# Designed miniproteins, single chains, continued (3): the designs that were tried, part 84

Each design is a single chain, and the fold is of that chain. pLDDT is the mean over its residues in the fold that is shown.

## One batch from the design tools (miniprotein)

Design m10919
Fold by ESMFold2-Fast:
Structure m10919 (fold): chain A 72 residues (1-72)
Amino acid sequence: EFDEKVEKIQEAIDEGNFEEAIKLATELRNEAWEKGDLTKVVIADYMLRQVRDAAEKAGKTELAEAAKKALS
């Protein structure tokens, strides 16, 4: 389940669908936090940083800012 969700986030990034990637990564982070799974929280935070960097590289500054916001 977790690995499947990570794969969906990566697919959204690869498709340039950064809004969906932010949504999925935020949901994954919140789920991991509720379960107290700190390792999965770290992975979800990594995915959000990956979305931020990919969005910045694509010139989508507003989406990069949204990904940064989701990390706080």
Scores: mean pLDDT 82

Design m10920
Fold by ESMFold2-Fast:
Structure m10920 (fold): chain A 106 residues (1-106)
Amino acid sequence: SAETMEALRTVARGTVALVRALAERTGDPELRELARRLEELVREMEASTDPEEFLRIAERFAELVEEILALLRERYADDAEVQADAASLEGGLAALRQLIEELRRS
């Protein structure tokens, strides 16, 4: 569905912005590279009109967000500000997964 695809693009764009802000604040070059990879996947989502291709890109995006969350929880466990942003990112991941399941059912 076009509406579910657009909702996924919206959540993905917000996720990229959050990860970019985290990379800038921490100065972590690995987070910067992960943000760049997320941006590339968002560009692929914006260019894709095929639901099957879009679903594969969205799933890859969600997997990359899971990797970022694991990194943040391990590397920045004692940074309360980073952990607050990680909690927001966890919410974004939950929204992405819900929309991916909706797209699979349509």
Scores: mean pLDDT 89

Design m10921
Fold by ESMFold2-Fast:
Order: structure tokens, then sequence, then C-alpha cells
Structure m10921 (fold): chain A 90 residues (1-90)
């Protein structure tokens, strides 16, 4: 279901936002301002790419839309994994 994929994607976006903010708070406490800017830039790039895939999915066939939304989910899940690893090193 496209609706279920969109709901799952929305939940993962919220998880990414919360994790990113937690990492930014830790970096700020450590005075690592250059890394904060890198994390912010990467976050914006990931969200922009996800939004492009969602926009393309709205114009696509149902099957193509499902593939695009799954790719968007994979992209955000990969970023969450990378941020969780980075958090362990802080």
Amino acid sequence: SLTKLLEELSKKVQELIELTNEILDKLQEQGKYDLMEEVKKKFEEVLEEVQKMVDEAQKASKEEAEELLRKALELIEKEIEELEKAKEEL
C-alpha cells in the first residue's frame, strides 16, 4: 500500500530529525562546530533527495511509486544507521 509506505517514511523522517538534533546537541557541547555544519548539510541533502523521490512517486504509476518510496525509505534508514554509529563515537 502506498499509504502505508508514506506513513512509514513519515515516521522514519521524524526519527532522523530527532537523532540529528541529539547529535547536534552533543557536538555543540563539545565545541565541534565544523562537524555540526557537516551534519546539518548532510541532513538537508538527505531530506531534499527523499522529497524529490516522494514528488516523483506522486506522478508515477503505482508500481513505480512503490519502488521510489522504498528507495526513499532505504536512503533514510541508511542515514539513521550512519548517525547512530557516529553517536556511539561521541
Scores: mean pLDDT 88

Design m10922
Fold by ESMFold2-Fast:
Structure m10922 (fold): chain A 65 residues (1-65)
Amino acid sequence: MKKILVVADDDAERGIRVGRELKEKEKADYAVFAKVKDGKEAEEKAKLIEKASGGEVILVNLAKK
């Protein structure tokens, strides 16, 4: 099963940086950045990626709640 790390953040530079580090630690096949304003939008985007990919999604939300 494909392991997909979704890093959600309002700050693209921070989100991309954290995603790169966590991809290595989590041994994920893919790391995807999602620009979001809050945790609810992060969860919605993660669910869409999971449905579209059929893979296992790990969501890390860095956006303000």
Scores: mean pLDDT 78

Design m10923
Fold by ESMFold2-Fast:
Parts: sequence; structure tokens; C-alpha cells
Structure m10923 (fold): chain A 92 residues (1-92)
Amino acid sequence: EAKKNLEKAAEHVRKAKEAAEAGDFDEAVKHLGEAAHHVLRAADALPKEDLERIGKELAEAIDAAKAGDAKKAVEYAERALELIREALEKVE
């Protein structure tokens, strides 16, 4: 379950990045929120520090998207995606 949830979180972060690059900030926020929910569903399989780091980058990506800052939204989304990929190695 944890691996599947992290894979879904990564998929939603990728969709959020694409939406932000297209200027669709409402869709970017929606996908980042769905990514956060999937990360939370994997929380029991992750160290607290990893969960906090992923959560921080997702929250900052959401704030940037809400502000209409495509560059920052993409940068924070890419950081979240990298951290989710690292977390996937720990649950496999």
C-alpha cells in the first residue's frame, strides 16, 4: 500500500508541475493536495523526518501556485518529487 500511495503522490506532483507550467494554478493546487493526501496514506511506512520534508515542499508548492508563481511552484514540486522518489527506495 505505501509504495502504491507514493507512486500516486509522484504522479499527482508531475501533473501539478505540468498544470503550473501551463498557468493552470487551480489544477496545480488540486494535484498538489491529492499528492499530500497520498503521502499521508504512506506515513506509517516513512520516517517522520521524510514525511515532514515532503510535506514542507508540497505546502510551499501549493502556496506558490496560489500566488500565481509558476517558477516557484515548479521548483518546489520538483523538490517534493525528488523526496518522494527517495522515500520510494525506503519502502521497496
Scores: mean pLDDT 88

Design m10924
Fold by ESMFold2-Fast:
Parts: structure tokens; C-alpha cells; sequence
Structure m10924 (fold): chain A 60 residues (1-60)
């Protein structure tokens, strides 16, 4: 999905995680029953508030 690609690119840019690894982690979270908003909340709780806010905008 295009939203997964955009989120993976954002995580790579802001956190330095390789895009392919970031994409795999997002896909695994969604397969486990999570939502893109759950991923955004998790990042905010981890201290990445701006990254979480950007993911919320992508999820809309």
C-alpha cells in the first residue's frame, strides 16, 4: 500500500531505520491486527511525537 511506503520513508528519514526494515515492521503490525493510528500512537509514546503526528495525517 502507498501509505505503508510513505510511512516507511518517514521512519527512515526521521529515525534512521532502513526503509525495508521499517516497511516490514509496519506490515507486521497491521497483520497482527494493529492500525496505522496504533503505529502513530506507539511512536508518540516512544518519544517521537512529530513522527506520530505525520503518520496520523498519512492515515487519514
Amino acid sequence: DEKIEEIAELIEKELGVPKELAKKRVEDALEGGGTLLDIAEGLKLAGYDKVGEKIEEIAK
Scores: mean pLDDT 81

Design m10925
Fold by ESMFold2-Fast:
Parts: sequence; structure tokens; C-alpha cells
Structure m10925 (fold): chain A 73 residues (1-73)
Amino acid sequence: MSVVERVKELIGEELGIPVEDIDPSKSVLDLDTYGDKRQRLAKIFEKAGIDPRKPLSEITEEELERLEKALKE
């Protein structure tokens, strides 16, 4: 599985939206979602050391590992 596919899966789970609705050319802050869930996810990105304004397709394997750890309770 590519890094971008795993990022889309994690975001879909956190925002409660289908993976197909996630545009990897957009950043987490640009995703259409209900309420303020996008802001909460952006904070998790920042905690993982990832710029929440970065396009999802530009997230590296190292950043994805950090994001997975930050999301894992």
C-alpha cells in the first residue's frame, strides 16, 4: 500500500468520511467534513511534526509513521 493510500485511510477513519471523498492533492485543512473534526485532525498532524497545510500526497513514510502513532490511542 502506498503512503498516500494509508494517509487517506487514517483520515477517513478520523473524519468519518469515505476514502473516495478524500482528495490527496488537498491538505487536511482543505478537506470537506462535518463540524470541527478537521481542526482536531490538524492538531494531531502538528503533534506528529507534520505541517497540516502540506498536501496529503507529499506526506513521507516517516511522517506517516509519526501520524499513526499520534492517532493510536
Scores: mean pLDDT 76

Design m10926
Fold by ESMFold2-Fast:
Structure m10926 (fold): chain A 88 residues (1-88)
Amino acid sequence: VAVGPTLPASAAEQARRAAAEAEEEAALARYRALRAAGHSHEEIVEGSDDRTVVAIMRGLARRVAAGDTSARPDLEALLEAVRARKAK
């Protein structure tokens, strides 16, 4: 019933979490803008660096974990595009 004891996060830990979440949200916003502009998942993977692709995947995975059913097909399509790129 009661939450367990939680140690306060250091300013550095808070900054790292905030930076990671901000990067994931920025990557998702960029991904959605590219999809709205008609870019395929393959084009997004080919046009983005690995860090950006990982950030998009992490953001989508977080949405899926939160129960956002709409994020699941996007995550699966992005994973397939990454696999196709690695096969080349």
Scores: mean pLDDT 75

Design m10927
Fold by ESMFold2-Fast:
Order: C-alpha cells, then sequence, then structure tokens
Structure m10927 (fold): chain A 87 residues (1-87)
C-alpha cells in the first residue's frame, strides 16, 4: 500500500494535472484525474469517507475550476484526517 505521504503528494500532482486539462478544454482527462483521486483515497480512508467522496465526485462539474478545487480540498482533508486517526 502507498504511504499516506505518497497519497498526499499524488493528490497534489493530480490537482495540477486536472487544472491543466480544464484549461485545455479536455473534460475527459479532467474526469479521469478526479477518478484517480477517488481510487487513491480508497486505499487510506474508511468506507464511509470513500462513499462521501464518491457522492461529491458525482456532483462535481469537471469543467468548473472552483468545483474541482473544492473536490481536491475535500479529498486532501479526508486523507489527512485518516492520518490523524492512525496516530
Amino acid sequence: MPSLEEVVEELRRLEEEALEAIKAGDAEKARQYLERVVELASKVVSEEELARLRAFFEKTDVMNEKEVLDFFKRAMHLVLEAVERRK
């Protein structure tokens, strides 16, 4: 399993790549990056947290930069809370 630090680093990378895809007008790539975020989070967060993140992903307009940034903030918060609970 990846470390929580590795997941956080990958989430930041995916955020940058998703924003670049949005700027390029590539909705399919933007959605793929968001789907990868959900997959990475699934390795470290609880089932309930993953269900909430999936629900938020389905509501996210992948071409709306503010909604995409809010999605990444929620994913990061869930990962960091998972780290805190393991301490």
Scores: mean pLDDT 80

Design m10928
Fold by ESMFold2-Fast:
Structure m10928 (fold): chain A 100 residues (1-100)
Amino acid sequence: MKEIDLEGYVERLAKSLGLTEEERQALLDVARAIRDFLEKAGVSPLEIEAFVLRVVEHMLGRDYEGALEEVRNFAKRLGLSPEEIEKLLDLVREAFERLR
């Protein structure tokens, strides 16, 4: 699916905030990985988009704990398994390591 909204938004934020190419790529990679994972779990594209944007906002604000809390709250709402929650948390943790 051509997602101009998500990718274009991330690129615009990266430029506006003076992010490095590495930071921009990390945000795009985690956004895509989360989207692919949740689509496989049967989550609607609109819910995935809103969730990914919230996680990206926490990452840009350097709010590591807030990003992990968004993941936990979203996963509980959807009834994801402990294994799925852990996988999703690992994706966010890896992205933060690439950022800072």
Scores: mean pLDDT 76

Design m10929
Fold by ESMFold2-Fast:
Structure m10929 (fold): chain A 91 residues (1-91)
Amino acid sequence: SAEEELYEEALRQSRGLLEQIEKLIEDGTFEEVLAQTTPEESREALTEIAKRLKEAKEKAKEEGDESIYEKTKEELAEELARRAVEEQKKL
């Protein structure tokens, strides 16, 4: 149950992070925030997330299917949540 609670909280936080990244990309401020992000591992992670979101948006526009973008966001949130729980277990 404790691990399930950690995953649910991590999933909530991951969804919030993706919404923030999405907003920064739409506002054109993502690169400015990325430049202020440390350590390097965090910059690399944010860059990969932004790349996957941009590619999903492009594919969704080409296909005329917004569900492609929504599915990618959901998959990213789940991946980030799993990573966060694994890191928490190492503490």
Scores: mean pLDDT 81

Design m10930
Fold by ESMFold2-Fast:
Structure m10930 (fold): chain A 76 residues (1-76)
Amino acid sequence: ATLRVTRADGRVTEVEVPADGDGAAVAGAIAAASGAPVEEALAVLRSRGVADDTPADEAAAAVDGAVVGGARVTAE
């Protein structure tokens, strides 16, 4: 799954999560790209009903439009 993370400073980072990954992998990718703690990314996913073991493509779709650490997340 491919995610695009736009930081508050306008910097855009595109990150690839492996197709065999899970929600924890999606949270880690968002945290790294946004500069936020991974615990914050995990909290956002869990608030949207995504478990840590949810398939990466489903987890990525669930976080589309989310804001983590001031950065906007979009699924591609």
Scores: mean pLDDT 80

Design m10931
Fold by ESMFold2-Fast:
Structure m10931 (fold): chain A 71 residues (1-71)
Amino acid sequence: SMNEKALERGRKAREEAEKRSPEQGEIMERALEAAEEAIKRNPKLGGSIALLLTIAGETEVAVLERKAAAA
């Protein structure tokens, strides 16, 4: 489903964040847990929340990557 794809995308972003910052990885892990609970309580609304969290996580990874690449 779209919800599962969004969560999978978020999990990949979390793994990339963890490689660059363990603290950011932990924050994203908690956000993913919250997204899964939101989907469980309201599947129609939870999917939108999961997608937004996935986009936010990918944005954080991009910021961390740019900081690491800055010289």
Scores: mean pLDDT 72

Design m10932
Fold by ESMFold2-Fast:
Structure m10932 (fold): chain A 66 residues (1-66)
Amino acid sequence: SLEDELLTVPGVGPALARRLVAHFRTWEALAAALADGGRGLRDLGLPDEQLKRLTVYLSTLLDRRR
């Protein structure tokens, strides 16, 4: 599942994985948010430095699914 795969991302615990699933719902929605320079991730209200690291890790995870 999306949640299970997000749990493999460094720095993503169960609480953050659930928030990402609730906000984006699908891999397609998450990929679209990342393609837009992480703009959709700003809606999560994370600090800029944490958001920057999360964007890098999520992009790596999405590349792994290709």
Scores: mean pLDDT 75

Design m10933
Fold by ESMFold2-Fast:
Structure m10933 (fold): chain A 76 residues (1-76)
Amino acid sequence: SSEALDAAFEREREQALKDAEGNYQKAVEAIKKGDINTAAVYSTAAALMYALAGELDKARQVIAETDKLVEEEKKK
């Protein structure tokens, strides 16, 4: 049944959103610690996982917000 496959894709999408949120939090923590390279890895992972979940606007927002936080840390 196509419904069983659709349900599986919905579960994968939900997992991708949770993973995206976790990676975004790790990116923000890395920025606060001055670890910009680690922050770039986690922010990229978060954006890709939001994109995989079909949340392209959230993917763009994650990149924009982490870029802003990096610039704010550079000014300190």
Scores: mean pLDDT 86

Design m10934
Fold by ESMFold2-Fast:
Structure m10934 (fold): chain A 74 residues (1-74)
Amino acid sequence: SLEELREEALRLAREAREAIEAGDLDTAKQLVERLLETSRRILELARERGERDPLAEVMVAEAERALKEIEQRM
């Protein structure tokens, strides 16, 4: 469901932040990649319903930025 996807995205964002703060860049990258996939899936479902999801749009942008920063530190 959309609610389950939103809850998963929030969990992934929290876990990714914790991994970044711990310096576990390999884990952080995997979590951010999954966050990006989940956020894009939320946007796809919104598009199918003819709706916008501004929160998911922000999450995609933030995940893409986080991935670039993690890759630069690896």
Scores: mean pLDDT 85

Design m10935
Fold by ESMFold2-Fast:
Structure m10935 (fold): chain A 90 residues (1-90)
Amino acid sequence: MMSDEETEKAYKLLEEELGEELRKAEEEAKKLVEEAKKTGDKKLLAEAYKLVAEALKKIAEAAEKHGYKEVAELAREYAEGYEKKAEELA
């Protein structure tokens, strides 16, 4: 099972490789969530969940590429969860 130290090393490596892309996705998702709260438009919330799922898939691919199998598996599970939530709201 993955240790905290191994998780921190994985996070640092992924932040170096994907940090800018992930920050942009986070900013866009936050804007969609905020707009969904103001308008009550569940489709905007669904789009935010899709962006989170796509970001998690990229994290999973990078983690798997660098041998962090547990991080990759966890990221894939979370991505699937967010995709299902997005489908329920659409």
Scores: mean pLDDT 77

Design m10936
Fold by ESMFold2-Fast:
Structure m10936 (fold): chain A 55 residues (1-55)
Amino acid sequence: MPSLEELTEEAIARVRAGEETVQEAVDRIVAEYPDLPDEDVMRILMAVLEEEARL
């Protein structure tokens, strides 16, 4: 399993590249890692939203 940091960095990179939306990134991570705690999913979502707001 990738680290929370690696999952966050990948999601940010894909959203910045226009490969996926914030919602698609979160949905992909939840589907691939269903055992990931809700708090970690929320941390990834918040980090990706913060980066999208800078675009």
Scores: mean pLDDT 79

Design m10937
Fold by ESMFold2-Fast:
Formats: C-alpha cells, sequence, structure tokens
Structure m10937 (fold): chain A 84 residues (1-84)
C-alpha cells in the first residue's frame, strides 16, 4: 500500500544519507568530502520530511516541511563531525 511505499522510501533516504556520511568521513579531498556531504544532507532532509508526514498522517505545511528538512540536514552534519 502507499504507507508501505513511503516507509520504504524513508529507509532508502536514510540509507543514502548514512552511506554518503561514511564516504565523506573517508575522503581526504575537501571537494570530494563536500560532494558527499551535500548528498548526505539532501537525503537526510528528505528522510526527515517524509518521516514526519508518515508519523502525522497528513501533508506538512510549508513551514513544517522547511523545519523538518533543516532538522534532518543538521542531524546529518553533526553525525559527520563526530570523529572518534
Amino acid sequence: NELDQLKQQLVQYSEQAREHIRRARQSTDPEERQRHLDLALEAAGQASVLGSEISSGRPLSEEERERMYREGRTNARLALEQRE
């Protein structure tokens, strides 16, 4: 059903964000690192919006969409910055 498809898309975006964060962390080239970061942030932002729509059971307002997108990007950026 549609809900199952949305959940599958959420998993895919989350996987893409994680993979690009991993590649960004492994990159020694600043330009390559930035490319993977941009892709990770985009995927994380989309995952955040989609997850919020699934949990609310309704379309998000423009303000809610922007907020969730930014939150997803921020979380991905913080994950990239945690080096241990």
Scores: mean pLDDT 82

Design m10938
Fold by ESMFold2-Fast:
Structure m10938 (fold): chain A 94 residues (1-94)
Amino acid sequence: SMKEENKKKFKELVEEAKELAKKNGEEGEKYFEEFKKKVEEAALLASKAAKTNEDVNEIAGKMAEVLDAAEKGVEEALKKLEEFEKTAEEILEK
């Protein structure tokens, strides 16, 4: 189903973002732009499944927290990305 396909694609984007965050920590800022693109892609996918402005705003807020944390370090980025993933998955299951 489309719902299951969107969930799978979202999970793949988040996993790719996690890998890029870890590489960015090892090689400096080399992968930061790709990390941002994957997070933004995941947020867009989740937002399209959202049925309320409140859910869209929550996704946007969590995305902003991930991008802010990524400027501070890999551990903070991964923690906020996990919070973003949980929130977006709950919205995708509605």
Scores: mean pLDDT 80

Design m10939
Fold by ESMFold2-Fast:
Structure m10939 (fold): chain A 66 residues (1-66)
Amino acid sequence: SMLPYEQLPDELLGLLGLEVVEASPDDPRRAQLIAELRSLPESKQRLILSRITDPAKRAELERILA
């Protein structure tokens, strides 16, 4: 099964506050999403990163996951 954020990375970036500043960095959904992403195997993390076309946003997500 595909997780929703594997299909629509723009929604994922919005929740992380990386696409637009509409989502607060302190949003508890952001913290939950980061924890969930960190719990994924490396292959799935790479798949999610590959769905991000903006290199700056991809680098920021890589920083968050480190």
Scores: mean pLDDT 61

Design m10940
Fold by ESMFold2-Fast:
Structure m10940 (fold): chain A 61 residues (1-61)
Amino acid sequence: MRPTLEEIIEVLRERGDEFQARVQAKLAALRAANPDATGGQILDAVYEVIEELLEELRKER
């Protein structure tokens, strides 16, 4: 499911550096596998990182 705007803001506020690092890694992998990746596929990769970091935040506190 898509994260909410509040959840996105929480991730960026609490894990901004980790978010940047993971997004760069996922986008590099996506472009290596699909050089013609659409904006939708790029956004899906970004949302995956947000969801992963939200799960980690909720496990920590």
Scores: mean pLDDT 77

Design m10941
Fold by ESMFold2-Fast:
Order: structure tokens, then C-alpha cells, then sequence
Structure m10941 (fold): chain A 78 residues (1-78)
């Protein structure tokens, strides 16, 4: 699910000591989704495809949906 993907992305960003922001979360979530897709997981494939669609159409238009999901994960860690 995107919620779990966002939580994992946030964790990895914090471990790397990188700034925690929507762009960093999006980039890391995309990388994680691609890695999980390599494991032949239907859920991971769906998440990866969704992230690709957001990036392909317009980051500005669909970014807010992804930001909302990631923001909830951020609040859980804060």
C-alpha cells in the first residue's frame, strides 16, 4: 500500500540524513516501489505503476494526492 511505502521511504530518508520533504519522499518511494516490483509482488507493481502515472501526467497536478499519503506517514513519525 502507498501508506506503508511512504512510511518506509521516510525511514530510509531519515537513515540517510537527507532533508525530509515531499520531493525526497516521492523520489525514495519511487525507488522502493521499483525494488519491490522486482520481487514480483502484485501490490508493489500497482504502487509502482501509480507513482509512474503521477510523474508522467504532471507532478503538480497529482503530487497533492501523494503528498497527503506521505504527510500522514510523516505525522505518524513526528
Amino acid sequence: SLEKLAEEAVREILEAGAPLNAKAILERAKALAEMKKAGSNDRAQEDAQRIQQIEATSPQSDEEELKEAFREALELLA
Scores: mean pLDDT 63

Design m10942
Fold by ESMFold2-Fast:
Structure m10942 (fold): chain A 108 residues (1-108)
Amino acid sequence: MRITVRELSRAELEALFGAPNADALFADYEAVVAASRDGELRPGTPMEFAVAPSLEAAREIARLRAERAAPGEHVLALTMRDPAAAALSVEAMRRTGAEPEVLALAER
């Protein structure tokens, strides 16, 4: 999933995942940006999110996605706290033509 804080539609995330899951995903992104001490990661930086039910699966997806990232684009690994939201994320990845290996990791 590709998201930036300035371009993110909360209403779109609420429609896809429900308000509590949209809040958690957005808060996790903001926490990662805020933890960046050198200013490289900040709101509006182009980012792609590898979202999966487990952080281990998300990190593996992020590694695969990073190989195809454009210069200056970052891939972050996030976990979803709600299994229903995680299932919707997997379905979204399937619909956008994610690789079978990525889908297999996300479904674990």
Scores: mean pLDDT 53

Design m10943
Fold by ESMFold2-Fast:
Structure m10943 (fold): chain A 89 residues (1-89)
Amino acid sequence: IKEYIEKLRELLEQLKKAAAAGDYKTAAELTREAGRLVFDAFTSLGYVLKGIGEALRLIGEALDVERTGDTTPAIEAIEEAIEELEELG
C-alpha cells in the first residue's frame, strides 16, 4: 500500500505543476492515472466497491479538467484518497 501512496503523491505534485503551467491536457492524463492507482490500492485492500467509486470520481474530474481547466476537484479527490489509504494501511 505504501508504494501506491508514494506514487499518488508524486502524481499529485506533477498535477499541481501542470495546472500551474496551464497544461490541462497533462493534468487530465495525470488525474486518470491517479484513478487507476486508487482503484488498484483500494481493491488490493478488499474495498472493491470503494475502489470503483473513487476511480469513477477521478475519471469524472479528469473530464472536468479537460473541459473547464479547473484542477481543484481532482487535487482534492487525490488528497482525500491518499488520506484514506494512510488510515487503512
Scores: mean pLDDT 83

Design m10944
Fold by ESMFold2-Fast:
Structure m10944 (fold): chain A 93 residues (1-93)
Amino acid sequence: SRAEQFLALIEYQLKNPLPFDVVAAQLLLIVLGEPIAKSYEELNEKMKKIFGASVGDLKDSAVLQKIANEIAAERQALLAEVEALAKKLGISE
């Protein structure tokens, strides 16, 4: 599920710290149910195809905010799914 992908990204980030723009791009793809990209090239290609913006464009807060607003309903749905999964796994907030 996308909630499992979100938790997998958090676990990966804890062990392998990624730049903010890379993490933001992976989170945007997870919100849409896309699998976690395994390379920068794959991530950048998916971002351009889906949002018309590169990973580096997410360093512009206006670009990131525009995309985040376009998928606000999907973001809220993912948050609920993550909270439900975390509760099932015995993880506190």
Scores: mean pLDDT 79

Design m10945
Fold by ESMFold2-Fast:
Formats: sequence, structure tokens, C-alpha cells
Structure m10945 (fold): chain A 61 residues (1-61)
Amino acid sequence: SMDDVERALLALLLRAARSLSEEARRALFGQVETIWKEGVAAGLSTEELVARVEAAIREVL
């Protein structure tokens, strides 16, 4: 499911991706995927996962 927080995060990610070069976009998406996979494996909550992904996106804006 995609609640308002998830939708807002996706919108931010898409805006960041549109402003980046192909290489930077690929790197950002890879970083986001890694954060999510490793965080889920480590037992992090959805709230913590969202916070970490948001921080990673803000680093490139």
C-alpha cells in the first residue's frame, strides 16, 4: 500500500531523479534500494527506513 508519506517520498525521489545525470540517478536508486534491503534485513521499522531514504535523497538535492 502507498500512504501519503510513501507517496510524498516517491514524489521527492522522482523530482531528485529528474534533476540528476544518468549516472547520479543510477547511483541514487542503487543507494535507496540498498538502504531498504539492508534495513529490512536488520529489522528496522518502516518509519526508520523512510527517514534513512529521505536523508539519502536530501544529500543529493
Scores: mean pLDDT 80

Design m10946
Fold by ESMFold2-Fast:
Structure m10946 (fold): chain A 94 residues (1-94)
Amino acid sequence: SAEDEIEAFKKKYPQLEEAVELLREFLREAEAVVNDESLSLQEKFARIVELAARTQERLDEWFAANPDVSEEQREALRRLFQNIVLTVLKKLLG
């Protein structure tokens, strides 16, 4: 699950915990959208895209504030975020 990937990532990179919590917040908000029976599939997709864009901006701001984070760690965190987004979209589409 996405939560299992987040927990594994936190154990491997404890110094990135603050950034990982931004991704966990995205996952919680996106899952709430997926489970909202009042929204159409199109509305759910649009809201998830907006949430992902906002989370990407927050992640970029966090990278700017933490210049000592290596390029390898930044790439690992971006890959985790991509995997979380794909997991959410898979749940949305079936």
Scores: mean pLDDT 88

Design m10947
Fold by ESMFold2-Fast:
Structure m10947 (fold): chain A 74 residues (1-74)
Amino acid sequence: SPPLPPQQRLAIDPSDSIEELLARLRAWLTSLGVPEAEIDAVLARVRAALEAGDLAGADAVLQGTYVRLLERQL
């Protein structure tokens, strides 16, 4: 199975609620076998950025998570 489906990489949609985005991100990280504590830490960072109205900061957290997951495969 592909580790990072392209459809789930486009996770930030301004029409989605914070809860919808976080639920989608949790499902994606769970499918990759990421530990629950690490998932909770990533979701907390994304939530904090979104609550501050910092969409660019939320995207940066997601991109950093993507890079770290790629490094974990090596």
Scores: mean pLDDT 69

Design m10948
Fold by ESMFold2-Fast:
Structure m10948 (fold): chain A 65 residues (1-65)
Amino acid sequence: EKEDEENLKKSMEIGERVANGDEDWEGLAEEAIEVEKSLGKEISLEDAKNILKAAKEGTSAEITV
C-alpha cells in the first residue's frame, strides 16, 4: 500500500543519512516520528532517537537492548 512504500522509503533514507554522519538528528527524529504517526502511532523523541541509534550501528531491523 501507499503508506507501506512511503514508510519503507523514509526508513531507508533515515538510515542512509545516519550512516553518512548526518548531524541533523532532530530532523531525522522528526521524520521517524512522522513515519510512526502515519501508522496511527505517536512516539516520543527518545524512542525516535533510539531507532536512529540502532540504524547507525548497522544492525538489522531488530533493536536489542
Scores: mean pLDDT 65

Design m10949
Fold by ESMFold2-Fast:
Structure m10949 (fold): chain A 84 residues (1-84)
Amino acid sequence: MSEAEREEARRLALEILTESGLSYKEEAEEALKAGDLERLAEVAERALEEARRRAEELAAEQPAVLEFVEEAVAQEREALAALL
């Protein structure tokens, strides 16, 4: 793929991750305030799964988007495991 195509895929991946995170931000903050780590993990997993699902829908035309999202999801899951 071209450099421009890879740059666009990176932007789309970041947009998907950002939107998914923002959709669950309030629920995550409430879980943190309550000290409910199990709920925090549940909310975060829902956000990560939404991001991955959205990336899969674009993968047929832009497979690099799914690659970037899957890398980020793996790193975030490791971070969540460290909080538990």
Scores: mean pLDDT 77

Design m10950
Fold by ESMFold2-Fast:
Structure m10950 (fold): chain A 92 residues (1-92)
Amino acid sequence: MTPFNKLLEEGIKAIEEGDEEKFEEIVEKITEMIKEQIKKGLESGEFNEEAKEFLEFLLSLDEEELKEYVKELLKKMYELKKEEEERRKKEE
């Protein structure tokens, strides 16, 4: 697992456990990691036009907007995980 994937899993677990303080810490760590990796990625020139536009969009967000985007991403991932678990239990 990359450090980024581990943080995503820890964020989802914090949501499951209702640990708001840990969730906020994970969101901040993910936000900082995204900013650093996107900046380096744009400098590499290895992305197609759609990917570059998306990365430029993320860099255009202020700190609060990016944190909200990360929070919504984690919540969406948690919802998808719950829906998949419910489907598996209903079908088996």
Scores: mean pLDDT 72

Design m10951
Fold by ESMFold2-Fast:
Structure m10951 (fold): chain A 73 residues (1-73)
Amino acid sequence: NALKEAQELYKRGLEAFSAGNYEEAAKDFTRAAELLKDVDPVGARRSYALAGAAYYHKGETEKADELFAKADS
């Protein structure tokens, strides 16, 4: 079930973000968003926004801007 897989990835992303593991968080949130994009567009946009925030914390502003653009689609 893509929804359950996305929920698990979202939770892992939040745990990684809280631990300061921003690269892992961004990867998990991006994968969650990809799984949700056709099933839960609101959840997908939220996950892209969190992935963008993780890359900003890492200093990867170009990647962050790309993900924020996906969140604002």
Scores: mean pLDDT 86

Design m10952
Fold by ESMFold2-Fast:
Order: sequence, then C-alpha cells, then structure tokens
Structure m10952 (fold): chain A 90 residues (1-90)
Amino acid sequence: MLEQTPETEKKLLEFVEEIIKEIKKMKEAGKPMEEIAEYLLEKVKEFALKVLEEQGKLEEAEKLEKELEKNREHALEAAKKIVEDILKEE
C-alpha cells in the first residue's frame, strides 16, 4: 500500500479535481464515453506510477503497469463506471 503523507493526500485531491473538471469538459465537447474512460484510465495510471516512483517502489510500479496492460478491458470498464458516477453528481 502507498505511504500516505499530507503532501501525497493534497496531490491526490488536486488530481481528482483536475480529472473531474476535464471529464466534464470532454462530455460538453461531445466526446464518447469510451474516450473519456480511456482518458481517466491513463491519468490514474500516470498518477499511480509517479507516486510509486517517488516512493522508490520501482518494482511495484512495473508490476502495476503489467497488471493494467493484462487487465486493460476490466480497468476500462471500471473507469467507465467512475465517469458515470462523476457525471451523475451534477
């Protein structure tokens, strides 16, 4: 599990706010749900890998990247549900 520090928690909150803002913009622009979900998945992956690298957990970062690639379809379906939930909170 990732070490939770006040700095990491603040970065996570800022990340979530930026993602919600971008998802809403993409929907307003008429982007399909699949494209919005793919955007969310890639941004979550980038954030998780960056946090693991900053903590020196390079082996866990490599494992996460391989796991996401192997289960891409499952991860994309989860991302779609998150996008739907974000858009329903309006």
Scores: mean pLDDT 76

Design m10953
Fold by ESMFold2-Fast:
Structure m10953 (fold): chain A 93 residues (1-93)
Amino acid sequence: SPKVAAATGFMYGIGDREIAEAANKAKTPDEAVQQAREHGGEIAYRAAKVAAELAGDTPQETARAAHRGMQEAGVNVLSGEEAAKRGPAAPLP
C-alpha cells in the first residue's frame, strides 16, 4: 500500500545515514562492512515493524515482517515463521 511504502522508504532513508556514520567510525574495511550489515539489519527490522503497524497487522504479523526484513538485509535471524511463533518478544540476533 502507499502508506506502508512511504513508511518503509522513510525508515530506509534514515538507515542509509546511520549505516554510513557507523562505517565511517570503523578502523578497517572489514569492520566497516560488518558494521553496515549489523546496522542494516536493525534498520530493516525497524522499517518492517513500522510498516506492519501502519498496515494494522497483529503483533505476530509484525514480528514476522520485521524478521523477514532483517533476513533481506543479510543478517542471520529467525525465519519469519519462527518469529511469528514467539511473537513480539522474539530477540534480535
Scores: mean pLDDT 61

